# Ledger of designs, part 75: designed miniproteins, single chains, continued (4)

Each design is a single chain, and the fold is of that chain. pLDDT is the mean over its residues in the fold that is shown.

## One batch from the design tools (miniprotein)

Design m14587
Fold by ESMFold2-Fast:
Structure m14587 (fold): chain A 90 residues (1-90)
Amino acid sequence: SKDEVIEEAQDMIDIMKDQKKKFEKWARDKKVPEEKVKEVLKLIDEAIELYEEARREAETDVERAKKLIEEGKKLVEEINKKVTALDEEA
């Protein structure tokens, strides 16, 4: 339903914002190179923007909103792979 899609998008926005703060602290504590930190932060911001767009689109086009959520999930998978690689290098 529309309300379920809005709720999923909002939950993902909240999760990504929390994970952004945790990543920034972790990267600072581990002294991760600034260039690599910026690459991950850019992907996190792109994921947040997709979920914010999905939340807006759910009001008028639920199918478009679902596609945006799936695009965001693919970015989250890419973020997780990059963060795991950085953690293994640390």
Scores: mean pLDDT 88

Design m14588
Fold by ESMFold2-Fast:
Structure m14588 (fold): chain A 82 residues (1-82)
Amino acid sequence: MYKLNEKLKKLAEKVGYKKDEITESELFQILVDYLRKEGAIVPGTGLADLRGTELGELFGKDRIDLSNVQELYDIIKKYTEK
């Protein structure tokens, strides 16, 4: 289980998630649901355009490959409670 930092808690709440501790699968689902809600997922690809999103500001990235689950989790772990 991962404890969400303040910024990730706000993102999770925007997609209806209210728990402070979550699994890796729940973290991944929250990110995907957030990116779908923002229209950030590029159709027909595993890519998300993070520019102008709160996730882009949080991660310092313009783009993320949602099929690269390991890179996504490594970024998330950096922004969860140590």
Scores: mean pLDDT 72

Design m14589
Fold by ESMFold2-Fast:
Order: structure tokens, then sequence, then C-alpha cells
Structure m14589 (fold): chain A 95 residues (1-95)
């Protein structure tokens, strides 16, 4: 389950995949929603990022994730909102 990378190392394939610079609030919300969508947490009518983070935590718990893993998901959402790359622990949360 890997993407087919056409380009070899030298430059980042897509800047959108790596958040290294501060983003506008709209961009941060778009990234948070993308993360939530990947995790299956895209609720209809969600207009608040705080609600998104709560839903992410609730789903992680329902998947049997530990409190540590729930914290990792929340930290990833906050990192995305701050314009930083999410911690690798979020990858470990994927089933």
Amino acid sequence: MVKLPEGLPARFPVPKSTVKKPLSPEEQRALIRMIASVLGLMPPGDTDSDVLEANMAALARSLGKSDEQVQAIRAAARAVAAGEAPPSKVIDLAE
C-alpha cells in the first residue's frame, strides 16, 4: 500500500503533503479535515475544529487505542493547526 513515487529524492513531491510553514486558518482547517477524513472522522456539519479533535479522540478510544494513542491523535491535530507536520505516532494509530 504505497504510492508510486515517480520522482526520486531531491525535492519534496508535494508541498501539501508536508506542512513546514505556518498556514492560514482556512488551510489549517482543511488539513485537519483531511486528517479526520483519513481516520474516518469527517462528521457532517462540523464547523468547529475543537469538535473535530473530540471526535478523533472518541474514535481512537472506540478502536481500542490507549490513552497515549488518543493523546497522539490530539497532538497531531494541534500540530497540523500550528502548521507543523503531525508526529509519527499518528501513523502507528492506523489499523
Scores: mean pLDDT 54

Design m14590
Fold by ESMFold2-Fast:
Structure m14590 (fold): chain A 62 residues (1-62)
Amino acid sequence: SLPEATVEADRPLRVGDRVTVTFADGKQGEGVVLRANDEEALVAVKYEDGTFALVRARLVPK
C-alpha cells in the first residue's frame, strides 16, 4: 500500500498544487498533487536522494 500522511489546507486541493505532507512519524515532505477529492490527495513527494514516491495524504482543514 502507499505511504500514508496528512495535508492541511484552507481550500480544496487541485491537481498541480504544491503541498507539504506530514507523515505518521511527524516527518514532512514536499510534493505535487496528482489527484484530489474532498477526503484525500495523491501526492508525488520528492525525497532528499532525488527520487519521487506516491503518498496518500488525508485532507485536514485548517
Scores: mean pLDDT 78

Design m14591
Fold by ESMFold2-Fast:
Structure m14591 (fold): chain A 79 residues (1-79)
Amino acid sequence: SEMVERIRKAGELALELGLENVTPARLQRELKVSRSTATRIANWLRSLVTPKDPEARKVVLEVQIDIGVQELVEGVNKL
């Protein structure tokens, strides 16, 4: 699924660059998606993390990516 791959790539970018650097503009550039899709993915990724500590955010995001990319796709499509 193309959307599964995009969400995985967005998560990889968040782990690599830090969630704060995963903006809609960056996602539009890196994933070659529309600004609307990029905005929905960026907002959704931010909704997954409750810790304010950057290292704790990274761990939480990594776990969420491992648990259910397919479930995450449904969430993004509802945004």
Scores: mean pLDDT 67

Design m14592
Fold by ESMFold2-Fast:
Structure m14592 (fold): chain A 91 residues (1-91)
Amino acid sequence: MREELAKLAKRYAELMARLMLAEGAPEEKAKELLEKGLKEAEELLKNKKLLEELAKERGISLEELLKEAIEEMRRLIAEAEARLAAAEAAK
């Protein structure tokens, strides 16, 4: 589950960087967003304790937290893909 969440986070960062480029943002700014997103995804793989603390704060299990995060990431990716399609269609 952590690996799946990290993979989705990486995909979302890549989509957001591509969307920024499609909307006319500088390549440097898009690259910074991508690098930040990739770093955050790597932390999800390395820092199990952070995820356990977040689950405890919400009063749910680590498994439930990861499941909710995966579902939320899938929703964000779908929204980003729709935005990118709309931006590309406007050309």
Scores: mean pLDDT 76

Design m14593
Fold by ESMFold2-Fast:
Structure m14593 (fold): chain A 84 residues (1-84)
Amino acid sequence: ADAEAQAILDALLQAAQPALDEIAEAYEAGDEKRALEIALETARRMKAELEARAAASKDPAVKAKLEEAVAILEEDIRLAEAQL
């Protein structure tokens, strides 16, 4: 059960790697606004994908772990939006 949820989370993190690299480049360039904008867009996309996978899951343990990840991203998005 946890292995399936972890595989989903790992796959989403791997898919986000190009965006994470772009965020790092923006910070190195001193463009904090650009870094924040990319981070917000990436977090919103990951949240939507996690919500869809949680809704499609028939395993309560997988669903609960994905919903926990959604809650964490939702808090991070709210905090980041307050900085814009």
Scores: mean pLDDT 81

Design m14594
Fold by ESMFold2-Fast:
Structure m14594 (fold): chain A 62 residues (1-62)
Amino acid sequence: SLDADEFELLRTLQRLGYDVKSREDFLALYEKDPEGVIADLARALGVTPEEVRARIEALKKK
């Protein structure tokens, strides 16, 4: 099951046109283009790039 924060990140990327359906898809995109993913999520969510990076790194440890 996705937690609320993980679900928000995934759904936001889907809204931006990324082809992501799972945590594994998300992490593969982040590995390929970490700065682009961080910038797009920060802009869409209205948070800092540093906050987005911290959320993704926390997700990777689950």
Scores: mean pLDDT 80

Design m14595
Fold by ESMFold2-Fast:
Structure m14595 (fold): chain A 59 residues (1-59)
Amino acid sequence: SEEARLAAAKREAERQARKQQLLNEILDSLYDKGVLSPEQVAELRAASLAEQIAALSAL
């Protein structure tokens, strides 16, 4: 049904929002510890979620 599709889309959006929230917390922590510059944080925040994960995995 259309209602089931809307519910599935809402759950997916909520999952993506949680992932982005966790990444933002990680980026803030790395900035506070001096691992990332303000410019690097800005570039990563402008990047896709997959690009952010790849960059953090390279640290």
Scores: mean pLDDT 81

Design m14596
Fold by ESMFold2-Fast:
Structure m14596 (fold): chain A 94 residues (1-94)
Amino acid sequence: MSLEERAAALLERAAAVRDAALADPRLSPQQKADITAGLDAAEARLRAALADPSASEEHLEAVLLTFGSLVGEAERIIAGEATLTRPIRLSPVE
């Protein structure tokens, strides 16, 4: 699958998970807001990377992996397999 095909597939999954999250009665308004904000930020980053003529394939791959991780996390939350929590320490670099 090409990078463009992978990006398109992730954008479709992100749209589906966003709709599912907004419709999920088990999620709080805060959880819905956090999921949509996270997906919006990740989508904007992917679109910016795809529009950047200086972006390497390695950079695009990294952005796709990050976006895929966030989509997968949101899918697991909707499935009831994970809870949306704000990370206290997310980065090993302060």
Scores: mean pLDDT 74

Design m14597
Fold by ESMFold2-Fast:
Structure m14597 (fold): chain A 100 residues (1-100)
Amino acid sequence: GQEALDKALAILDKCEAAGKLTEEDAKEIIECLNKLKDFELVEKVGEAVARLGEKLQPDNLELQVEVGLLDIVIGIQKVTGEDLTELIKKQTIRIIELLL
């Protein structure tokens, strides 16, 4: 879990500093994300991906809607305790795909 989280966050930090996301970086982030089982770790990757999307494409309405939906799903799990971890992963991957 932690190793995959650390790798994903390091790639996301690199992408933010570079101002771009490559297909290779996206693939590695998705592979790391799919190894995560714990909500708290998935949430950290999702939040970092949302931040990247907001910085790289702030005027992309479709992407910003998907970022908003990710925030809502994360909020629902925090408030209700329902396990939405797989939905959060899918929503995070959708944002990554829209950034390409």
Scores: mean pLDDT 88

Design m14598
Fold by ESMFold2-Fast:
Structure m14598 (fold): chain A 83 residues (1-83)
Amino acid sequence: MKKEVVVDVILGTLNASKARELARELKAQGVEKVVLVNHEDTPLGALNTARVARAFREEGLEVEVDTSRITNPEAKKLLEELL
């Protein structure tokens, strides 16, 4: 079973650059998988979450995005197509 953590993605607090720094810290702790929770139910929030997910994957972490609470159809479509 992989060691995993949940990471909250909030606009203005986590971007691709900060995600790369966080990914290195998590890998140093033995984390292999992250579950991202998108907080802004907007297309811009969804795009930011997709960019954060890509940054984590580029650093070698397995990434899953929790889309269960996204109600905006455009935001949901963007995440489903980009992930």
Scores: mean pLDDT 80

Design m14599
Fold by ESMFold2-Fast:
Structure m14599 (fold): chain A 62 residues (1-62)
Amino acid sequence: LMDKLSPETQELVKETIEKAKKQKSKSVQASLVTGTAILLSTRHSPEEVLLALEVMQKELDS
């Protein structure tokens, strides 16, 4: 899935996951993921945003 994202989206997703994993609060993790998705939606297709959300959710749920 990550390989289907643009390089810019991949870097932002990786940074978001790293920041979220440092947070103890699941609500803060969810806020970080949502914020990243909103930022991506301003520059990327809805399909890429949904794929990025799937990657972030899988990484944080494991």
Scores: mean pLDDT 78

Design m14600
Fold by ESMFold2-Fast:
Structure m14600 (fold): chain A 57 residues (1-57)
Amino acid sequence: SEEVEKAKELIRKLANTTDPAERKKLIDELMKFPKEVLDEAVKSLDNPEREAARLLP
């Protein structure tokens, strides 16, 4: 779905971002998504990108 694709894009950006302020902004954006959307996005990502998702609460 469109929401899942957007969540995947944000997780990929989080995986490639080292700036703390930008990371917080991306995490805040991701936390606006329903858990079901986040779970589906994480399931379709590769291992390095999935590790970035562990930064989510």
Scores: mean pLDDT 74

Design m14601
Fold by ESMFold2-Fast:
Structure m14601 (fold): chain A 63 residues (1-63)
Amino acid sequence: MDMEINILAGEAGAALAAGADPEEVRARFLAGLKELGVSEEEAERMFATVEAVVANARAARAA
């Protein structure tokens, strides 16, 4: 379970870093977490964290 969540987070982060549409990435990430039994609220919070991490990494690279 934890490894599967980390894989989904890594895939979402990689897609966002590659310039994929955030809404498409979010929909796929949330769907994957639902299959693992994660609540919608928890999945949304996890996706917000992934988005923040990618945004911070992009900002650091641009500096």
Scores: mean pLDDT 79

Design m14602
Fold by ESMFold2-Fast:
Structure m14602 (fold): chain A 92 residues (1-92)
Amino acid sequence: MLKEILEKIEKLRRELEELIKEKGIEEVEEEFRKKLWENPKEVIEEVGNFFIEAASVLGEDLESSKLDTEEKKKALIEEQLKKFEEYKKALE
């Protein structure tokens, strides 16, 4: 479950980490903002960041907040997949 998506998110995260280390957070943020404004196709990069953060929050919630029902876990995973599918469709 989510193995392929998490693997892609992890790969994107590593790529972003290298950019941040080299140029610094502020410059990376400005580059993304500039590209997003000039080329809406790069929305995919921001969507990737959203999933990276969502995965991090989910990981912490699953361990500390304890989702008491399997239904809640399923709903959160499906929400992420649904958004990914929507953006995938926008890309064709």
Scores: mean pLDDT 51

Design m14603
Fold by ESMFold2-Fast:
Formats: C-alpha cells, sequence, structure tokens
Structure m14603 (fold): chain A 105 residues (1-105)
C-alpha cells in the first residue's frame, strides 16, 4: 500500500520527499488514502512558498476539515466560514506534526 501510494505520487510529479510527508500525515491522522495526492500537492505548495506559516495553517485546517468530512474535496481557497466547525485543537496538532516533518527536509 505505502509503495503503491508513493508510486502514484511520483507518477503525479510529486517529489518522493513530499510524498513521504503526505503518507506520514495520512497514517498519523487516519485519513483516506484517496487524499494522498491532494495532501502532497498542498505540502509541495507550502515548500515552494518558503514554508509560509499562513499557508501551513491553511493546509492544516483543510486537513482537519477532511478528517471530519472524509468525502469532502481538498479546497485551499474556501472561505473561513467553511471551517467554522473544525476542531481547533486538531488543527494545532496537524500543524505541529507537519512542521516537524518539514524541518527534516
Amino acid sequence: SREEILKRLEEAGIPREIGEIAIEIIEKFNLPESKAIGIARMIQEVVENGLDEDLLRRVSRVIAYVKQNPDAPMVMDADDSLFSDVDENLVEEIEKFIKELLEKL
């Protein structure tokens, strides 16, 4: 499963290091494997923008939303009102976890 997900991420143009981070996030928070490409692309955007903290907070909020709504699409440019029911403690936990993974790049 992990190697099959990594292969699909590589075929989608995701660097292996970013793909590994996406899989770690999926495993840590029990997210659907179908979200791997979406998560990886969001992490890649954070890296390409110099580890921007506002973008990282946004990504963490989107991931928290998807954990609470597994069938929802990965939407970065949604209004804050979409995330009003998101668990803020979960957002903080996800942000910290991603930050620790990104520091190892």
Scores: mean pLDDT 82

Design m14604
Fold by ESMFold2-Fast:
Structure m14604 (fold): chain A 116 residues (1-116)
Amino acid sequence: KKRITVEGEGSVAFIPGQYSVEEAKKLVDPRIEVLPEATKKYDVIILLANGVLPLGSLLKRASELSDYLIILTEPFAVEKLKEEAEGVITVPYEIVTFSKDNVIKHKGITVTISPN
């Protein structure tokens, strides 16, 4: 199973993209707000990408409503998502995969993503 946890003070949202909100809640720390689309500004947004379909307006909105963007995907999709991100994302961002442990730090917030 995949696990996402957060430490520190700040607002963190998880946008499951094409996956269900209820299923996504099982992957994340209760401190992380899980919603289908960002409705307000967050310090960090984590956007889940299936790696097959383009993120389109979800990527643009997540960028506009965050100070830092984490794109979580499968290893095969990293290069495609990087190309999509270069034309759209206006904030610092990281593309990470479930295949390894990732620790991302932004403004006193630490996000840990692990395969468990």
Scores: mean pLDDT 78

Design m14605
Fold by ESMFold2-Fast:
Structure m14605 (fold): chain A 67 residues (1-67)
Amino acid sequence: MKLSDEELERAVRGGKEAIARGDSAAAGMAAKELREAGAPNEAIRELVEYARSLGDEAAAERIERYL
């Protein structure tokens, strides 16, 4: 699937919102969908860094598995 810059930003934002509300399963799904869509490693890394900035190591570990 072809992911535009706008779609990439929207998907990353969705992942960050999932992390912010403590939904680690939805955060992991966002990372999986980014990987399946061929998103750059930087997008997934941004979600990992965001999760760690909030102290959510469970979400960070789940997201890192898709790097």
Scores: mean pLDDT 81

Design m14606
Fold by ESMFold2-Fast:
Structure m14606 (fold): chain A 56 residues (1-56)
Amino acid sequence: MLSLEDRALLELALRELASTGPGPKASLLQVGLDLGLARNLAELRRKVAELREEQA
């Protein structure tokens, strides 16, 4: 389960993914990986998708 701080970072990544079309989305995902929010890129993308579904 994500901590409050990790969730805030994923929320920032989610907003970037939602607000820009093709753009530097990979940079925010890489920051999430560097902070250890997920073990790999695929898992991080899944967690971002979970946050989107939770917001809907």
Scores: mean pLDDT 60

Design m14607
Fold by ESMFold2-Fast:
Structure m14607 (fold): chain A 92 residues (1-92)
Amino acid sequence: MEEEKIKEIFDKATEQAVELLRKAGAPDEAIDAVRKAGDTIYEAALKSPEEAQLAAQKAVKEIRELLKDNPYAASLVGSILAVALAEAIKVK
């Protein structure tokens, strides 16, 4: 089912991003923000690619503010979410 595949894509990407942040010593607030971002982008992706893209842009901006001391980790997390979004859009 397409919704199940999209859910798997975002769940996998969210866990990958969380693992990266845990290894980087990021605060729990940043990890929680990434988990919420994954859920929000998934819900937006079920509605439209345009809403998903806007949700992803907003999430990446919030994550960068939380990770001001580690902009490289913020960039990697943003890339993981962007790849997941591109994969999810192609499933439809």
Scores: mean pLDDT 81

Design m14608
Fold by ESMFold2-Fast:
Structure m14608 (fold): chain A 99 residues (1-99)
Amino acid sequence: SLEELTKEYQDLKDELLRVIYRELAEKAGVPLPEDIFAEPKDPKLREIRQEALRLVGEFDEAIDNDDKEKYEEIRSRLSPEAQELFDKYVELKKKIKEL
């Protein structure tokens, strides 16, 4: 159903955000907070969280515009784990748009 696909899309988007946030935090040498959706008190974590949100926003824009060059650019910046989630996210969002 559309409701089930929308839930799967949101869950996958949340997982993609979690993986990107974790990877950026690991690169910066900062521990990931217990609640990734809460505003962190650490200024460095706030900056990392905003960067992760910006990247997810770029994914949404690229999918909405069917910008294949942007898909390749974004994908090249991601780890293998994040690439797998990104590929699933792109496929699922396209399916929802066709309904």
Scores: mean pLDDT 78

Design m14609
Fold by ESMFold2-Fast:
Structure m14609 (fold): chain A 69 residues (1-69)
Amino acid sequence: MSIPVVVLNRAPSREELEAILDKFPDAKSVEIRDLESRLLGTFGADDVDGILEALRRVEHPVALLFKEE
C-alpha cells in the first residue's frame, strides 16, 4: 500500500489543483505537509478552496498526500 504524494514547488492555480485532484478520484482527504513531514493541514478532497488558501499561506515546497480514509 502506498499513499499518492505530489510535491509542489509553488502555490498552484485553481485549475492546476483541480487537475491534480482529478488524478486521485478515490481520495477522501488531502494532507499538506512540509519538507520535515510536519502536518500543516488536512482537508476533504472536495474542499478545493480550503486547499488553495492553505497552499497560498505555506512555505514551499510542500507535499500533498492523497488519503482514501
Scores: mean pLDDT 82

Design m14610
Fold by ESMFold2-Fast:
Structure m14610 (fold): chain A 103 residues (1-103)
Amino acid sequence: STTDYDRAALAAIPPLPGHRPVAVDPALLRELGIPEELAEHLARTATLSGRELEAQLRALAAATPDTTIEDLMSRYGAGTLSGQGLEGLRAILRAMGLLRELP
């Protein structure tokens, strides 16, 4: 599966040729309801590839002692996190409290 493929690529350095990062347009992220400040940050520092998302989740898990990458991936679905692009990113951000819900 895409999830298994992404995880295998992360474990087996170097990354697989088909798993190149994809630059994101902050306008697209804002259209999806992501706050402007976060959309600008993600556009400059992140990609929507499974490899980059998992790396960011690992960094977040390390900063939150009671949270693990495995817990996050189980909660949001490993396949969604590793290969589902914007839908996976939205689900992660919402659960982490980074995606503000409009009133």
Scores: mean pLDDT 47

Design m14611
Fold by ESMFold2-Fast:
Structure m14611 (fold): chain A 76 residues (1-76)
Amino acid sequence: LEELKEKVKEIVSKVENPSEELKEALEQLNKAKSIEEATGPLVTIGRELYKQNRLDLIKELDEAVTSFADRWAAEN
């Protein structure tokens, strides 16, 4: 989970003018203690990236989430 948070933070840092909602979602993601708590913030982050037409960052976000899910399934 912590590795996913760091990766998503790096992705969001590439947004030149992040919306207040994107900043709040990242803050909520950083405070998430479980995958369940992380789901809502991740959906909001994806939506905000889509609104800014950052398809490149959406691809990076999808790859980060998929990589984490694959590792989680392999380890648990």
Scores: mean pLDDT 77

Design m14612
Fold by ESMFold2-Fast:
Structure m14612 (fold): chain A 61 residues (1-61)
Amino acid sequence: GTIEVKAEGTKGVATATVDGVTATGSGTGKDPEQAARAATQAAMGKLQQQGLQLYAQLLSG
């Protein structure tokens, strides 16, 4: 899997890709580090939701 995180000022964007599933999250914080952390958590949350759908399909097939 890969993850790209970009943070500038109070804004961050993270894009995570695992097994062909891609999720992008954005976050805000008091500084780039907090913004990057928030964005990463958002991206991972979306990736988990997409992964759960894929996992449900695997269990059903």
Scores: mean pLDDT 76

Design m14613
Fold by ESMFold2-Fast:
Structure m14613 (fold): chain A 76 residues (1-76)
Amino acid sequence: MKKEVHIEIDTSDTDIERAEKELEKLEKEKDTHVVITISYRDEEGERRARAFTLRVVERARQNGTFDVEVNLRRVP
């Protein structure tokens, strides 16, 4: 059974940096399923969330030992 890790962040620099550091640690593990939920409020937040998603997908593709699911959530 794959190890499942959930990361919930908003589009602030602090949350994005925290998520990036956590992903660096997870890249050293095998058979990990990572679920990232990114909450955004406006078009700027959406752009930042999408940019982060592209970076995460590329890193997962290069690693080959874990998979990533990214969920974008608009909040009021």
Scores: mean pLDDT 79

Design m14614
Fold by ESMFold2-Fast:
Structure m14614 (fold): chain A 124 residues (1-124)
Amino acid sequence: SLYSQGLKLYDQGNYEEAVKLFEKALKEEDLSPLERAHAYENLARALYKLGKYEEAKKYLEKAVELYRELRENIDWETEVRKYETLLKQDPNDGVAWYMLGLALEALGRDEEAEEYFRKAEELF
């Protein structure tokens, strides 16, 4: 899929081409709501790597809206582990800090979520 190709380019550090593939996936592929949320999140992360913070925030907000709608259908404990792993590799990933906060909020860990939301805001 275009989304999977975008992830490969992101992993290679080719953020500009990753953005193009994530945008194309969102426009041209029949993505499930969860796949669409993942595509918006990874588009936001690629834009963040490019220093395009306002665009990154816009797509992060779209991802968050979809994740909140899907809350009951997401394994939030797995999402916490995913974002903790990402942040060990890149502690300056503002999108990953926000997503970790969202996952902790979904698990009822509101005080930890609030702290990580603040950390994300400092990085944007």
Scores: mean pLDDT 88

Design m14615
Fold by ESMFold2-Fast:
Structure m14615 (fold): chain A 94 residues (1-94)
Amino acid sequence: MRVELPPEEEMIELYVGLSVDQMIGALRTLAETNPALRERAEQVAAELEANRDDRIKAMEIFSTFLGELLHELLGVPEEETERLVKRIVERVRE
């Protein structure tokens, strides 16, 4: 792979520590800095707003979108991104 990702466990710990407000903020920053992703990032941010009181659902939405970006932009295999998303969601449930 041409891009070295942090260790999976480290990535999980970072994402699990995010509040829904921080997830929304990250998506809005992504929309502002990447015009090609603006529509998608704003759509996902709106979905997070609708699920603000459901942290597990919000994390599932956020991590799923990040997995899609890792696959589409960085060429990470879809099965690897799906595995990472599943582990993030499972950790939040703990």
Scores: mean pLDDT 77

Design m14616
Fold by ESMFold2-Fast:
Structure m14616 (fold): chain A 99 residues (1-99)
Amino acid sequence: SMAEKKKLEEMRKKVEEIVKKIKPNATNEQRSAAYSAYLLMEIAGLSEKEKEEYIKKIMEAKTEEEQLKILYELAEKLKDKSKELAEILEKLKRYLKEL
């Protein structure tokens, strides 16, 4: 758990550096979304280059439609790389539908 906590801290710092380079004036919500996306991509085993590219796309999206397209592309890629993640997302989808 200590090693996991250190890894999460290091990933947060990495995301902050990426966001600062792309959009220095990013809101706390935008930074939080970037961190969440990065964690999901890390779990799915995406490369550092792929993670940085998706964070850049998310941060540079100007319209809700562009943001949704990026999220769909990412979701499909995550499903292909992680059976466990796909199963978690299906369970979460069922719970959210009942709310």
Scores: mean pLDDT 74

Design m14617
Fold by ESMFold2-Fast:
Structure m14617 (fold): chain A 84 residues (1-84)
Amino acid sequence: HMEELRRKAEEEARQRAREAVDAPLEEQLKLVEEIAREYQERLKLPRNVALAAAARIFSEVAREAGRLDKARFFSRLAVEALAA
């Protein structure tokens, strides 16, 4: 059950990240925070883990799209979230 919820949540997050890849960074950050909140509610993850997971997905999607500056930004955000 939890594994299915996690997989579905990741797929949804990746789709949202792909749709927003060319959006301003501020809009993408709002989406990262929204997805992190959803992860906390649906998967019962601590905020720092949820934020890191969401940021990681945005970093991966940005890298796939060749948005290297954004990929680096979200990668750093994920690392900083886990250090908190």
Scores: mean pLDDT 83

Design m14618
Fold by ESMFold2-Fast:
Structure m14618 (fold): chain A 58 residues (1-58)
Amino acid sequence: DEEANKIREELNEKLEKEYKEEILKLGKETKDNDVAQEKTVELLNKADEEFQKKMEEL
């Protein structure tokens, strides 16, 4: 479905913008960049899981 592809692209762009702000906040809370990267990866994985869950509910 082409509509699903467009939604995915828009959501990905929105997440990228919002995650830039979250990454900055993580840097403030953590002294080590490696720890911040690990948390960022976990946030991305959770976002992907929620996205897939929403797609299944459609």
Scores: mean pLDDT 69

Design m14619
Fold by ESMFold2-Fast:
Structure m14619 (fold): chain A 109 residues (1-109)
Amino acid sequence: TPEERRAYAAEVGARVAELVKQGKIDEAIQMIRDLVDGVRAAATELARLNPALQDYADSLAKRAVELGEKAIEAAKNGDAETVGRYAQELADLLIEASDLVREAWAARR
């Protein structure tokens, strides 16, 4: 649901921000990279399942890479608040891409 999606994304952002606050920068960067890789994998699968959505899938992957780069830079600078915001946006993209993959897969089967 939209409420559950918002709550989950906010929780992911808060967890990554907390790692930065604790000085666990490598762990925070790994979580950010995992989120980016998740969006990119979902975007690739979406384009595979529905080639007509290739441009949209490419835009999701591009946004994830850009958000991830900004989040990693903020983490390296110890900016927990900025990390939290970008990680939350990245988690929102992951949920959106994953939902689209599930819908495209169900439509084929």
Scores: mean pLDDT 87

Design m14620
Fold by ESMFold2-Fast:
Structure m14620 (fold): chain A 82 residues (1-82)
Amino acid sequence: GRVEVEATGLSPEQKDAVMEAAREAAREQGADVRIKVTLDANGVVHLEVEAPSREAAIAVARKAAQALMKATDHPVSVTVRG
């Protein structure tokens, strides 16, 4: 499965914290999970999670979204592709 998460108002340090939270969640799921995190020129963080199952992708994305919500007071968008 694939899940995309977007948020604004993050610093590079906060992006790194989100990436670490996502990596920890990926290890907990025990799946072959791929995570891509980017910060664009407009301060938007885009996180893409790919996993063998939808459930694993959602679990990793949920942990990343929670880290984003702690880091920014802006809305966090989550898109599940199935």
Scores: mean pLDDT 74

Design m14621
Fold by ESMFold2-Fast:
Structure m14621 (fold): chain A 70 residues (1-70)
Amino acid sequence: KPLSEEEKEKVLKSEELFNAGVPFEDIPVELMSIADLRGKLLLLGVPGEEIAKMSEEELREKVRELEKKR
């Protein structure tokens, strides 16, 4: 089906988020996988290069810190 220009932007963003591991907004940090934590940090604006250097514990702590500021 043909996509509008706005829909194409949403598809590209969705594909980028999917490749980053799309987290669900209301998932508790303790229940998130490493892939979900990485995806959530990317959505919150943390660079992928910084995320790649983090351990699982560091990823969880970073998500908690950013979520507390909501």
Scores: mean pLDDT 65

